# Ledger of designs, part 95: designed miniproteins, single chains, continued (2)

Each design is a single chain, and the fold is of that chain. pLDDT is the mean over its residues in the fold that is shown.

## One batch from the design tools (miniprotein)

Design m7500
Fold by ESMFold2-Fast:
Structure m7500 (fold): chain A 95 residues (1-95)
Amino acid sequence: MAIPAVEELVARLLTLSPAEAEAFVRAYVAARLAGLPADPEAARAYAVRLLGALSEIAAELSKRNPEIAAAVERALVEEAGRVGDRLAALEAAAA
């Protein structure tokens, strides 16, 4: 499973406006949620690593551009909820 390279995504996000960075993170997470493994344990393990990597990206952005970091953090809070819902649906389907 592809986990985002922190340095590469930080560099990419720094070229965007705050609104574009927010939209990018939402689209990025949505695409990965669509490609989650059917096995709930594997899906959960991937989601934990993905959210962890995105949190590191937000922390690194906060040192370099606080406005872009704030936009990414807003997107991450919203997307963390969607990740939780998707994992719950996979666990229910596996039961």
Scores: mean pLDDT 80

Design m7501
Fold by ESMFold2-Fast:
Structure m7501 (fold): chain A 73 residues (1-73)
Amino acid sequence: MKESYIVAAYLAAVARFVETGDEELAQKVIELIKKADEAIRSGNLEEARKYVEEAQKLDPVAGELLKKAIEAS
């Protein structure tokens, strides 16, 4: 279920914030997760893949979970 991977990606970003204290990085990753979710819901998988690639660079765990959300779509 793609929604489970989106929720897991948000939780991964929050966990990284708790570990690092980097609020700016966490906010950027959360924004990318939100944009990827919106793109997936609109059926724009090309746009979603772009946001996943950016999230993967900032938070590899959250990015991998977003990639699984696209694969489940």
Scores: mean pLDDT 81

Design m7502
Fold by ESMFold2-Fast:
Structure m7502 (fold): chain A 93 residues (1-93)
Amino acid sequence: NAEEYLKKAEELIRKAEKLLQEAVKSTDPDEQRKLIEQARKYLEEARKFIDEAEKLGADPEKVKRLRFEVDTLEAFATMIEHVIKLEEEKKKK
């Protein structure tokens, strides 16, 4: 069912969000990178479930909303990675 795929996508999006929040709270760059990598994997899986739901005739507004949430969290992950690199560069000076 299309709705089951959307629910799976929502669960993965929430898991990714939690991991990114944990990454922001961590002071260990290796832990931060591991959390971001896992979050990105969940977001990739969420996109696949959203795509399958769309093929099965899911509500276009729900599909659009979930894709927007995935895009937002991917942007957030990229921002966290940028901050980590900036802090590591400062530490080497």
Scores: mean pLDDT 87

Design m7503
Fold by ESMFold2-Fast:
Structure m7503 (fold): chain A 76 residues (1-76)
Amino acid sequence: MKITVKPSDTLENAIKKLTGKEPKVGDKLRITVESYGEVREAEFTLKEEDKGKTVGEIAARLGGYASGSVTIEKVE
């Protein structure tokens, strides 16, 4: 299952919405960002330091431009 969220949404809330469960360290996720006709996709593993960050902050760390909508999917 995948969901579309705003860059300003917290990563924790996005994962709760996606999975129906509390986020845990070690969860593997795929983030897709679309900007100016380019699609950027990256997988990441949730770390303790990622709690409290926004989806936009994670997308920026992965080299994405996060103005618009971001799609999140669970890889496992």
Scores: mean pLDDT 74

Design m7504
Fold by ESMFold2-Fast:
Structure m7504 (fold): chain A 73 residues (1-73)
Amino acid sequence: NELAIKLARRLAEALRAGDRLAAEVELVGLAVYVSLSKDPKLAELFDRIAAAIDAGDWEAAIAAAEELARYLA
């Protein structure tokens, strides 16, 4: 729980900083957590983050990462 919240926040911070390597590391950690959680809402929020990053929409990716962190809080 707490670890996943920190991962989501770090992902948002890395995205704001334009640090793609840091964002990738946090995204992988978050993906493992989401996969193990079996929570369909977490999976949906994670898919939004991944889709936004793939589309180059970093503002949407940041917003989705913050929403995921809020959902876990």
Scores: mean pLDDT 82

Design m7505
Fold by ESMFold2-Fast:
Structure m7505 (fold): chain A 89 residues (1-89)
Amino acid sequence: DYFTELLNDLVRLVAKLLDEGKSREEILEQVRAFLKEKGVPEELIDRVIEILDGVLDGSSNGANIVTAFALLLIGDEEIRELVEKWKEE
């Protein structure tokens, strides 16, 4: 499943950027660039960035950020709807 692979790559990217000590703004910029390169629709990118921004604002612990982000991505109804819309294109 391309979406499962994409989510795994995205979570690994966020973990790497946190480990490298990147700022919130740098993490958001790099994630947006990654998703654009992968051909992800702008509406889906915007929702992913909104979720990530909220998680980064709520915690300074990298492991907690990564776990919360992964759980919110798989549990978010709008993400599920946008992914299904993208798969049908």
Scores: mean pLDDT 82

Design m7506
Fold by ESMFold2-Fast:
Structure m7506 (fold): chain A 81 residues (1-81)
Amino acid sequence: SRGAITILRSTLKEVEEHLSGEPKEKITKLLEEAIEAARAGDTEKAIEYLKKAIEEVEKNLSGKLKENLIKGIRTAIELLK
């Protein structure tokens, strides 16, 4: 879905702007892999990468940034279903 990819690109930009180090690299990679899977029509694989991205966000972040990133990723998952 174009809507899902748009939200994921916005979420990726938030990660790029607000994170650093290993958590940034891991979450960026998972979001990029999810976008590529979604573009290829592999919805199941895209959702798997997004669920892993949520786990990394939950492990490494706190506060409003964590809440906003999880909301964006969950919205993308719902649009891919």
Scores: mean pLDDT 87

Design m7507
Fold by ESMFold2-Fast:
Structure m7507 (fold): chain A 83 residues (1-83)
Amino acid sequence: PAPLAVTLSPVSADLEDGQALGLESAADGTVLLRDLATGELVATTTASTPVAGVGFVVVRDGRLEGVITDGERTARVSGTVVR
């Protein structure tokens, strides 16, 4: 089964509350966050659990909350935003 939860290392970016970001991760734990409105890469971080997958996160009160899937399995994603 997929991990129940994945935590991202703190993300240094100027993000707005309610902003949606696309998430792409690699098996080495590297994570790319893209603005879903523009497609621009806004940040690179790492996952606590290496998983190759795609998903999304939404900014809420300086936190990132969302999901990631590697196909059939889905895990919750959480993180924090630092400025």
Scores: mean pLDDT 78

Design m7508
Fold by ESMFold2-Fast:
Structure m7508 (fold): chain A 80 residues (1-80)
Amino acid sequence: MSAAEKEALLARATELARRVAEAVVAAANDAEAEAAAEEAAREAQELAEQLFAASETDAEKEAVARAVLTPLAEAARARA
């Protein structure tokens, strides 16, 4: 991937992960919100996997983990 493409995908995945983290508690009492949060989480994880595969340095991998994977893991723990 190009540097610009990586940046755009990271920004999108970061935004989706942030929405999931914010929505999880609210979704606990709303089936529609729950379904939307799960879909956003799947898209964020898919984008994170693409970014990880395209990462050439530990710094790039750490950025993806911090911005996307850590918030998703926190949201999953809060929901469980």
Scores: mean pLDDT 74

Design m7509
Fold by ESMFold2-Fast:
Structure m7509 (fold): chain A 52 residues (1-52)
Amino acid sequence: SRERNKDRIIRALREGVAAGRGLSRRELAEAAGVSPSTLSRLLRELGEVDLE
């Protein structure tokens, strides 16, 4: 679901920061277990939902 994928992306980003390195979009997609296309779609959905 969208929420699960969002949580995975956020966790992957936090882990990358904790390891002292920022994650690129490709690295985020790999760490979250989604394709770059799926990541882009999720980011668009999150942006649209957050746009109140």
Scores: mean pLDDT 62

Design m7510
Fold by ESMFold2-Fast:
Structure m7510 (fold): chain A 66 residues (1-66)
Amino acid sequence: MERVGELLIRGQEAFDRGDYETALRHFEEARRAFEEVRDTLPEETRAVLEPLLDANIAAARARLAA
């Protein structure tokens, strides 16, 4: 869990700087870290965190799209 949160913070910092490539990399790493611990997390935590990760990845990709 801690690693997912840390990667999300790093991704958000990169996004705020306009470094969308770095932001996307951190968000994708957070998504992978989430998958590794998914089954250990409470259902309520998964219900919030999974859409948040997907939204952040989509936002970074949208900024990099033509």
Scores: mean pLDDT 83

Design m7511
Fold by ESMFold2-Fast:
Structure m7511 (fold): chain A 80 residues (1-80)
Amino acid sequence: MEEEIELLEAQAEEAEKNKDYRGVAKSYIQLAKLYLERGDYDKAIEYAKKAINYATQAGDPELVEEARKLLKEAEEKRKK
């Protein structure tokens, strides 16, 4: 799990250097999913928000909607 997180963070960094905002958004979506599965809702929220920003910059409404769904799920599970 931690090894998978490190790999996804490295992939996001590489994509960002290449201005591949679609790739950055996809990596952050996967990070949000992993943190959500681990019960780390604060990190899931953080990565979902980052994914929304990069998906918006990429002009990919499908990725924006996927990231927004993850954000809502993480916020609901955090039970405020």
Scores: mean pLDDT 84

Design m7512
Fold by ESMFold2-Fast:
Structure m7512 (fold): chain A 75 residues (1-75)
Amino acid sequence: AKEEIIKLLREAIEALRAGDILKALQYLSKAAQLALKAGDHETAQRIQDVMRELQLTKDLEAAIAKLEEIIKELE
């Protein structure tokens, strides 16, 4: 489960680097759902916070930095 979450977060980062916010949000939504299923409510909340800020600000670089920190904590 943790490996699948990391994979989805990396796919979200790749989508953001390509400028595809919609695709990134789809990957982040899947990652948050997997985190909830795994009982990792803190990781799910952090992912949801990134999604919310990304939709509000469109700040791709800030979103990428936060997702890389989440991945680092999960590894």
Scores: mean pLDDT 87

Design m7513
Fold by ESMFold2-Fast:
Structure m7513 (fold): chain A 64 residues (1-64)
Amino acid sequence: EKDELLAEGADYIVKGLDVAKEEKDLEKAKEIFEKGIELIAKANEEAAKRARELGEKKLAELAG
């Protein structure tokens, strides 16, 4: 069950980054990304913290 939440959360993060890259819709990308982080946090809060740090860095690179 927790492994399923981690996998689903990771999929949302990847989709959020793809939206930022392909559609350049940063608000939509951030919304999808936040859903991914929330799912990961329900399974493993430490993993969610690390995923947030890495994902925010990538989103900033795509935005700037």
Scores: mean pLDDT 80

Design m7514
Fold by ESMFold2-Fast:
Structure m7514 (fold): chain A 92 residues (1-92)
Amino acid sequence: MTVLERKYAPTTDALGNTVSTSRREDLDTGTVEVSTETTSPDGGYMKVNVTVTADGVVTRETEMGNTTYLTASLVPVSYESKSSKSTFRVER
């Protein structure tokens, strides 16, 4: 299996969120996976994984959560997460 993996440098969006993106491409199957993790300044996060196969099947997985930290120690004091998964086929 020949896989090209690229991790991009984290960026900051206009709202002050930190966005981390990675891309993985399987050259044997033509499958591309893009993972994006967005972390807000208040400890909220959203992770989105999009997988596109050579056959045009798109799978999107979204995970959202919030981690609250004590300012002095950066120790997580609460954690909430919600996840959803959707799969659809792109026709064109």
Scores: mean pLDDT 65

Design m7515
Fold by ESMFold2-Fast:
Structure m7515 (fold): chain A 83 residues (1-83)
Amino acid sequence: EERAKEAAKAATLDIFRAEGDEKGIRLVQEDDEKAVELFSLYVDLILYEAILNVFKRKGYDPESIAELEKKIAEIRKKIDELV
């Protein structure tokens, strides 16, 4: 558990460093609980965006695409609320 939290914090730091997000870097360094929560949300975001890209490429129905876009928007809102 502790090792998993440390790994999540390190991965989130690497994401924010790659993006040049100084506020995100500081938040991850100062708040371990928010860092873990942000990592979980970014993992979900990456997963759903990858699924959305596959659905669009394969010509899945518009309703399925709209539902995925809605879930992505909800995840982004949660990230914004934490930062």
Scores: mean pLDDT 74

Design m7517
Fold by ESMFold2-Fast:
Structure m7517 (fold): chain A 70 residues (1-70)
Amino acid sequence: DAEKGAEAAKKAEEAAKKAVEALRNGDSQTATEYGQQAGEATKEAEAVAKTEEGRKMAERARDYSHSAGG
């Protein structure tokens, strides 16, 4: 539902930001771990996007995941 999508989107955003910070610090292992977490959270957000609100949350999660992964 929309609430699960919102939680997944927030998780993706936080993980993506941490992945970017780890990359800047040269910590590729931590960056990979957070990048995978961001990707997984984005998939969760998309899977529960059945309503208009859920679709908007999934879009936000994709934006943050893309920022971390390139």
Scores: mean pLDDT 72

Design m7518
Fold by ESMFold2-Fast:
Structure m7518 (fold): chain A 74 residues (1-74)
Amino acid sequence: AQAQLDADVWLALAEITIAVAKTDLKHGRLTKEDAERAYEIVRRQLEQARANGAPDDEVSRLEADAEKVYEEAK
């Protein structure tokens, strides 16, 4: 129960980090350095989610979304 709730929290944090980066990208405010930091944060958040039992499909989907934002900032 607690491990499952912790996974959901980490997934939510990753989604928020990605959403903030996407918003900054849309407004031309996302630097390459900011994108790299956001991507590292998302990777760590998703690693915690996976360690706490998050479904692989949800983790992979968010990883792909974060990678896309990072690639567009390059």
Scores: mean pLDDT 82

Design m7519
Fold by ESMFold2-Fast:
Structure m7519 (fold): chain A 84 residues (1-84)
Amino acid sequence: EAPAWEPAPELVEALRAAHAAGDNAASAALTARFQVEVARFLLEQTRAGRLDRATALEALEGLLVGTDDPAARAELQALIEELR
């Protein structure tokens, strides 16, 4: 059984606080961080032999298309290049 992806507890708490406050800018930034963490998890699963590299690349490219934050985009591009 592959380990389930779990976001950092502080990131989950920060996102809940932003949502409770109605802070759309903070929620968007935290969502971008979740996208990067999912991408890192996919890379780790691929390295462990639990996920096909082509499938991981497709998923990472999908995350990149949905990501507007410049820092998150740069991290996603680096992870895509690391899988190539």
Scores: mean pLDDT 75

Design m7520
Fold by ESMFold2-Fast:
Structure m7520 (fold): chain A 68 residues (1-68)
Amino acid sequence: FSEEEIGEALDTAGVMLALGFSEEEVIERLKSWGFSEEEARLIVELAKRTLAGEISGKEALEELMKRL
């Protein structure tokens, strides 16, 4: 995946979670974009940490780029 694709996935996960979608609904959306279940779960976890203020969006993106 490109940095742009991962960034869009992270942003979309964060927005969906903030709007009250379940983690399962976010995972299914990301899987429809070609992510594996394991990749989608990682994106959701980092999106949750960003929403909680534990990490910045930039830090989340950098971690995803390193692990995907």
Scores: mean pLDDT 85

Design m7522
Fold by ESMFold2-Fast:
Structure m7522 (fold): chain A 100 residues (1-100)
Amino acid sequence: TVTLSFTLPVPASLVKEVAWYRQAPGRPRELVARISADGKTQTFHPRVAGRATLSWDPEKRKAYLTLTDPRPEDSALYYVRVTTKKGEVFESEGVELRVE
């Protein structure tokens, strides 16, 4: 199990949706998962379905992606895209995952 931690680029009160993306060398950018601010709507790509858990902490402005049974193909640069209640979009710093 591996947990990737991301700092939200905006204050939690403005968040409508948090989406996780990945970028692997020589591959297009891919949506991994998304969660609504109230946690009621969650979407997972088939590649990580059943292995991924999403959470976010409004007080610490942190978003977490947990992968169970990490695989070499999970190796990529991961980042979070936040959509605000006003429809603005902001991206976090990237977090690199390397699985051997």
Scores: mean pLDDT 82

Design m7523
Fold by ESMFold2-Fast:
Structure m7523 (fold): chain A 55 residues (1-55)
Amino acid sequence: KAEELYEKALKYGEQGKIKEMLAYLFLAKAAEMEEEGREDLAKGARELAEEYLKE
């Protein structure tokens, strides 16, 4: 759920893990976009999240 992803982002941010925080923020946004039928935006957000986690 998007809410759980936002909670993970907050936890990583508090730990100073900025890349992980940004990745989970994008995953949360992707989940919100997906539930609204915005698959193109959701895909882009997921790809950005994967790049942040890869780094």
Scores: mean pLDDT 79

Design m7525
Fold by ESMFold2-Fast:
Structure m7525 (fold): chain A 66 residues (1-66)
Amino acid sequence: SAEDIAEATRRALLQLGASEEEAERIAREVGKLSPEEAARFAAEQVLKLGGSEVVAKVAEHDLSKL
C-alpha cells in the first residue's frame, strides 16, 4: 500500500541521515499517492536526498523487497 511505501521511505531516509522533519514530510507526500505513484516518487526523493550511487542502490534493494 502507499502507507507501507511511505513508512519504508521514512525509515530509509532516516538511515541515510535525513532529519526526522524531512523524512516525515516526504513520507506524507508519498502516502497521498497511489501505490504505483508512491513507489516512483519515493525512489526519486531518496535519490535526490542522498545524491549518490550507494544511496540509490540501498534504496532500490530495500524497496524491491517490499
Scores: mean pLDDT 69

Design m7526
Fold by ESMFold2-Fast:
Structure m7526 (fold): chain A 69 residues (1-69)
Amino acid sequence: MDVEVDTSNILKLIGRILRLIGEIEDLKLELEEAKKKGDKERVEELEKELEELEKQLKKLVEALKESEK
């Protein structure tokens, strides 16, 4: 049982969270552009990708919260 805080592992986890947040923001910008163009097919694809990335983000955030307990 790792009783000591592994700063390296926490920093890697934070790095993954920040990367996912960046990808989510990029997808939101692309989604806005696709909506302006009226590209329904692109909108549906981007919404699906956004939902999947948000699920991954929630899992990583929960893992980070567990590490603080």
Scores: mean pLDDT 78

Design m7527
Fold by ESMFold2-Fast:
Structure m7527 (fold): chain A 80 residues (1-80)
Amino acid sequence: MEELEKEINELVEKAAEAVHKGDIEEFKKLGEEIERKVAELAAEARAAGDDERAAALEAARDRLKELTKKAIAALEEKKK
């Protein structure tokens, strides 16, 4: 769990760098990987019987997905 959280933090920093560079494709790829890792954390929490943490992580993943979609749309609008 701890190691997976570290991986997610590293991916978030890379995603921020991709946004700073205007690299929409890299940001999309990193966003998908972050969503996948958060889903893995939620599954681990459920397996451990921590349903509250799992539910919070699942909600965070859904919010992250929506925010990523909006960020991509904003970056694509800037390309016009």
Scores: mean pLDDT 76

Design m7528
Fold by ESMFold2-Fast:
Structure m7528 (fold): chain A 77 residues (1-77)
Amino acid sequence: SLPPPESPAELAASRELIRATDAGDVEGVRKAAQAFVDAGPGPVSILALAVSKVVAEREGRTDIAEILSQALADAAP
């Protein structure tokens, strides 16, 4: 089990990332991914980004997958 989100901002970003990814909302995904990076990503944030990237790739959403790939790179030391 993952640790719970430490902040309301991280929880809100997780919800928005899932919503935006499911909706194909490229700008929503970019904003949510940036919020995770800006908050200092932990294991929960990294997993949320990684899972959303796999979903986007599976559905052929290249723009979303590229945004999430960049966010994951920015999250990695």
Scores: mean pLDDT 75

Design m7529
Fold by ESMFold2-Fast:
Structure m7529 (fold): chain A 65 residues (1-65)
Amino acid sequence: SIKKEMLRIIGEILRLIGEQFDLELKLKTAEGEEKERIEKELKEIEERIKELMKKLKELEEKEKE
C-alpha cells in the first residue's frame, strides 16, 4: 500500500509539473494583471510540488523499514 500511495503522489507531481510548464509558456507573452495571476499560480504550484516531494520522501523512508 505504501508503494501504491507513492505512485499516486508521483502521478500528481508529474501533473503539476505539466501545469507549471504550460503556465511558464503563457508567462512569456503575458502582461499586467494576467502576468501577476500566472506568477501567483506558479508560486502555488511550486509550493505544492515541494510539499508532495517531502511527503514522497517520508513514505520512501517508511518503505525502507
Scores: mean pLDDT 84

Design m7530
Fold by ESMFold2-Fast:
Structure m7530 (fold): chain A 77 residues (1-77)
Amino acid sequence: SLEEIRERAERETPLSFSDYLDYRKKLVEEQEKILKEHPNMTYEEFIKKLKEASDKLRQEYVEKNGEKRRAAIEAAR
């Protein structure tokens, strides 16, 4: 289940290998943070929070990739 969510996020987020590794590291850190801040949550609540965290991280990398793309175009002028 958690692995399936991660695999889907990876497929939907076109990242460079370097950005992908950073994304995975941040995803693990976010998972640990959720568990630490909400020690008494149910498994269902955990899965929901993890999906929300994955979506936020994915959006961050989409925006970062857009910025990198714009910077590369500008530098080529």
Scores: mean pLDDT 69

Design m7531
Fold by ESMFold2-Fast:
Structure m7531 (fold): chain A 118 residues (1-118)
Amino acid sequence: MILERIRALDEAQRRALLAAMQAAIDRALEALVAGRPEEAERHLLLGVLVALGLYSEEEVEEALRDPAGREELVELAEEALRALIEAYEEAAAAGDLFAREIVSRALTALQLLELLRA
């Protein structure tokens, strides 16, 4: 279960996840500004799925070779991002700064994926 994996993350793994998600968002925004929506989606999928240990970079690249694989990765990434929000939303509401940053990045990544699918 994705949620179980997220809840098992230690403090160092959470910091690494935040850094990976921020880097993915930054690269996705840069790709969107450059008119490269497929590259933006690729960066978001890598930053979510690889950072959570759900897929390797090679597995993501392989799945992106066809439309069905791409759709499956997007659905899994959206599921993982919702699980991140669920895992940290209560702590974020209680004033935990790391939880707030995780939820904020997860919401941003979800919104970008939704924009790319429109």
Scores: mean pLDDT 84

Design m7532
Fold by ESMFold2-Fast:
Order: structure tokens, then sequence, then C-alpha cells
Structure m7532 (fold): chain A 107 residues (1-107)
């Protein structure tokens, strides 16, 4: 399961392995870059003790679902729910970025 492998690589901080996994799975480079940036932010919160390992795993799972939703050109409503579910700072900015990537992939 790509989701479980992504969680493992993310927790290890293996960002190169995570990039390779997603590119091999057919994700757009822009979506891969977003995914890696969000994983780095979540791992930073985890390493600083601001969130538990369980919370980090669930946020990484939501990051994968967001990446898949962007890649599949999901509705603005679905993207909003996923971005809000992440509970990260800059929710509105992340939503606008996700919407912009959907438009880019649709061009």
Amino acid sequence: DIEEELIRLALEGDYEGLEELLLEAGFSPDVVLLTVQLVKQIRSLYKLGKISEEEAIEKIRLVYRLARAVQERASPEELRELVEGLGLDGTEQLLQLALGLVELLSS
C-alpha cells in the first residue's frame, strides 16, 4: 500500500525516497513538491514535541489523500475538507495552492 509506505518514509525523514515513491506512482512533480513540503512541516511539529506520533501519522495520511485529490482534480469542497482536516497553519493559503495545482493539471 503506497499510503503506508509513504507514512514510513515520512516518519524516517527519507524525503528522497518519498519523492521517488510518488513520481513512480505517477504523481505530478508539483504535487510531489507540495507533499514533501507538508510532510517536512508535520515531521518538524512531531520532532519539536508539538504533536504525538499518532497525530503525525494521521496528518501524513491526510497529506497523501490531499495529494491524490489534487492529482485526480477533486472538487473545491473536497480539497477544503482535506486542508481543514490537516489543521496546519496557513489553511487558506494551502487551499489556494491546491486549487491552483488542480487548474495547472487541467490545462
Scores: mean pLDDT 88

Design m7533
Fold by ESMFold2-Fast:
Structure m7533 (fold): chain A 90 residues (1-90)
Amino acid sequence: AEVAARALEEAARYAEERGIPEAAAALREAARAAEAAARGEISAEEAGERVGEAVRRAVEAARAAGGEQAALDLVRAAVEAARKAVEEAA
């Protein structure tokens, strides 16, 4: 189940394309935590905490760069990436 890691990596690419490198870096950190959990290197609980914190930092970076709309656009991109990753895994 690398679905979460793929979705986070797609969201990171979106952040880079929108010129928010801090959000992209945070989302890639989240993707690595999800991959580590998928490999059994860290617990699901630890991965959840790391992903949550990294996603929070990504949203804050987007809000700082483009206001509330940029934060909402990033969240929408992440949700779309998650749906595509689930569809490709099915």
Scores: mean pLDDT 80

Design m7534
Fold by ESMFold2-Fast:
Structure m7534 (fold): chain A 86 residues (1-86)
Amino acid sequence: LSKEELEEMRKEFKKFDKDGDGVISLEEYKDYMIRLGRFTGGYEKDFALMDLDGDGVIDFDEFLGGLIVRKKNPSTPFAKPTEEDK
């Protein structure tokens, strides 16, 4: 992960972390995702997937780990989209 990528990840983390306290709560995650209109329903499941220690918050290390996995595998490793090669 490059320095530029790390800066981008910090910027994304701050979008979720409205208080700037260094963690993302379930409420902050839910609010941010719903406001973007990107994810409706199942937000608790998605949050729980990232909340590795189950304490109800996501710290930057957990968030970083998730984004690193995504950047390493830009294609959807968990879901297989049905799309024609165009």
Scores: mean pLDDT 63

Design m7535
Fold by ESMFold2-Fast:
Structure m7535 (fold): chain A 64 residues (1-64)
Amino acid sequence: SVEEIREETRRLLEEIARHPEMQPSVELWRRLLEEASDDGEVLQELRDVLRREVEELRRVEEER
């Protein structure tokens, strides 16, 4: 459902927000999430972008 996609997107965003260096991008993505409203296609695209960002951040942390 659209609500489940939004919830997952918020959780991914919260994980990325733990990284201070990502703060400008997090603010942009928070605005996009609010503007997407009930648009399931836009929400899915945003979720997919954030999933890739989380994967990359986890990879970088494992290499440190």
Scores: mean pLDDT 80

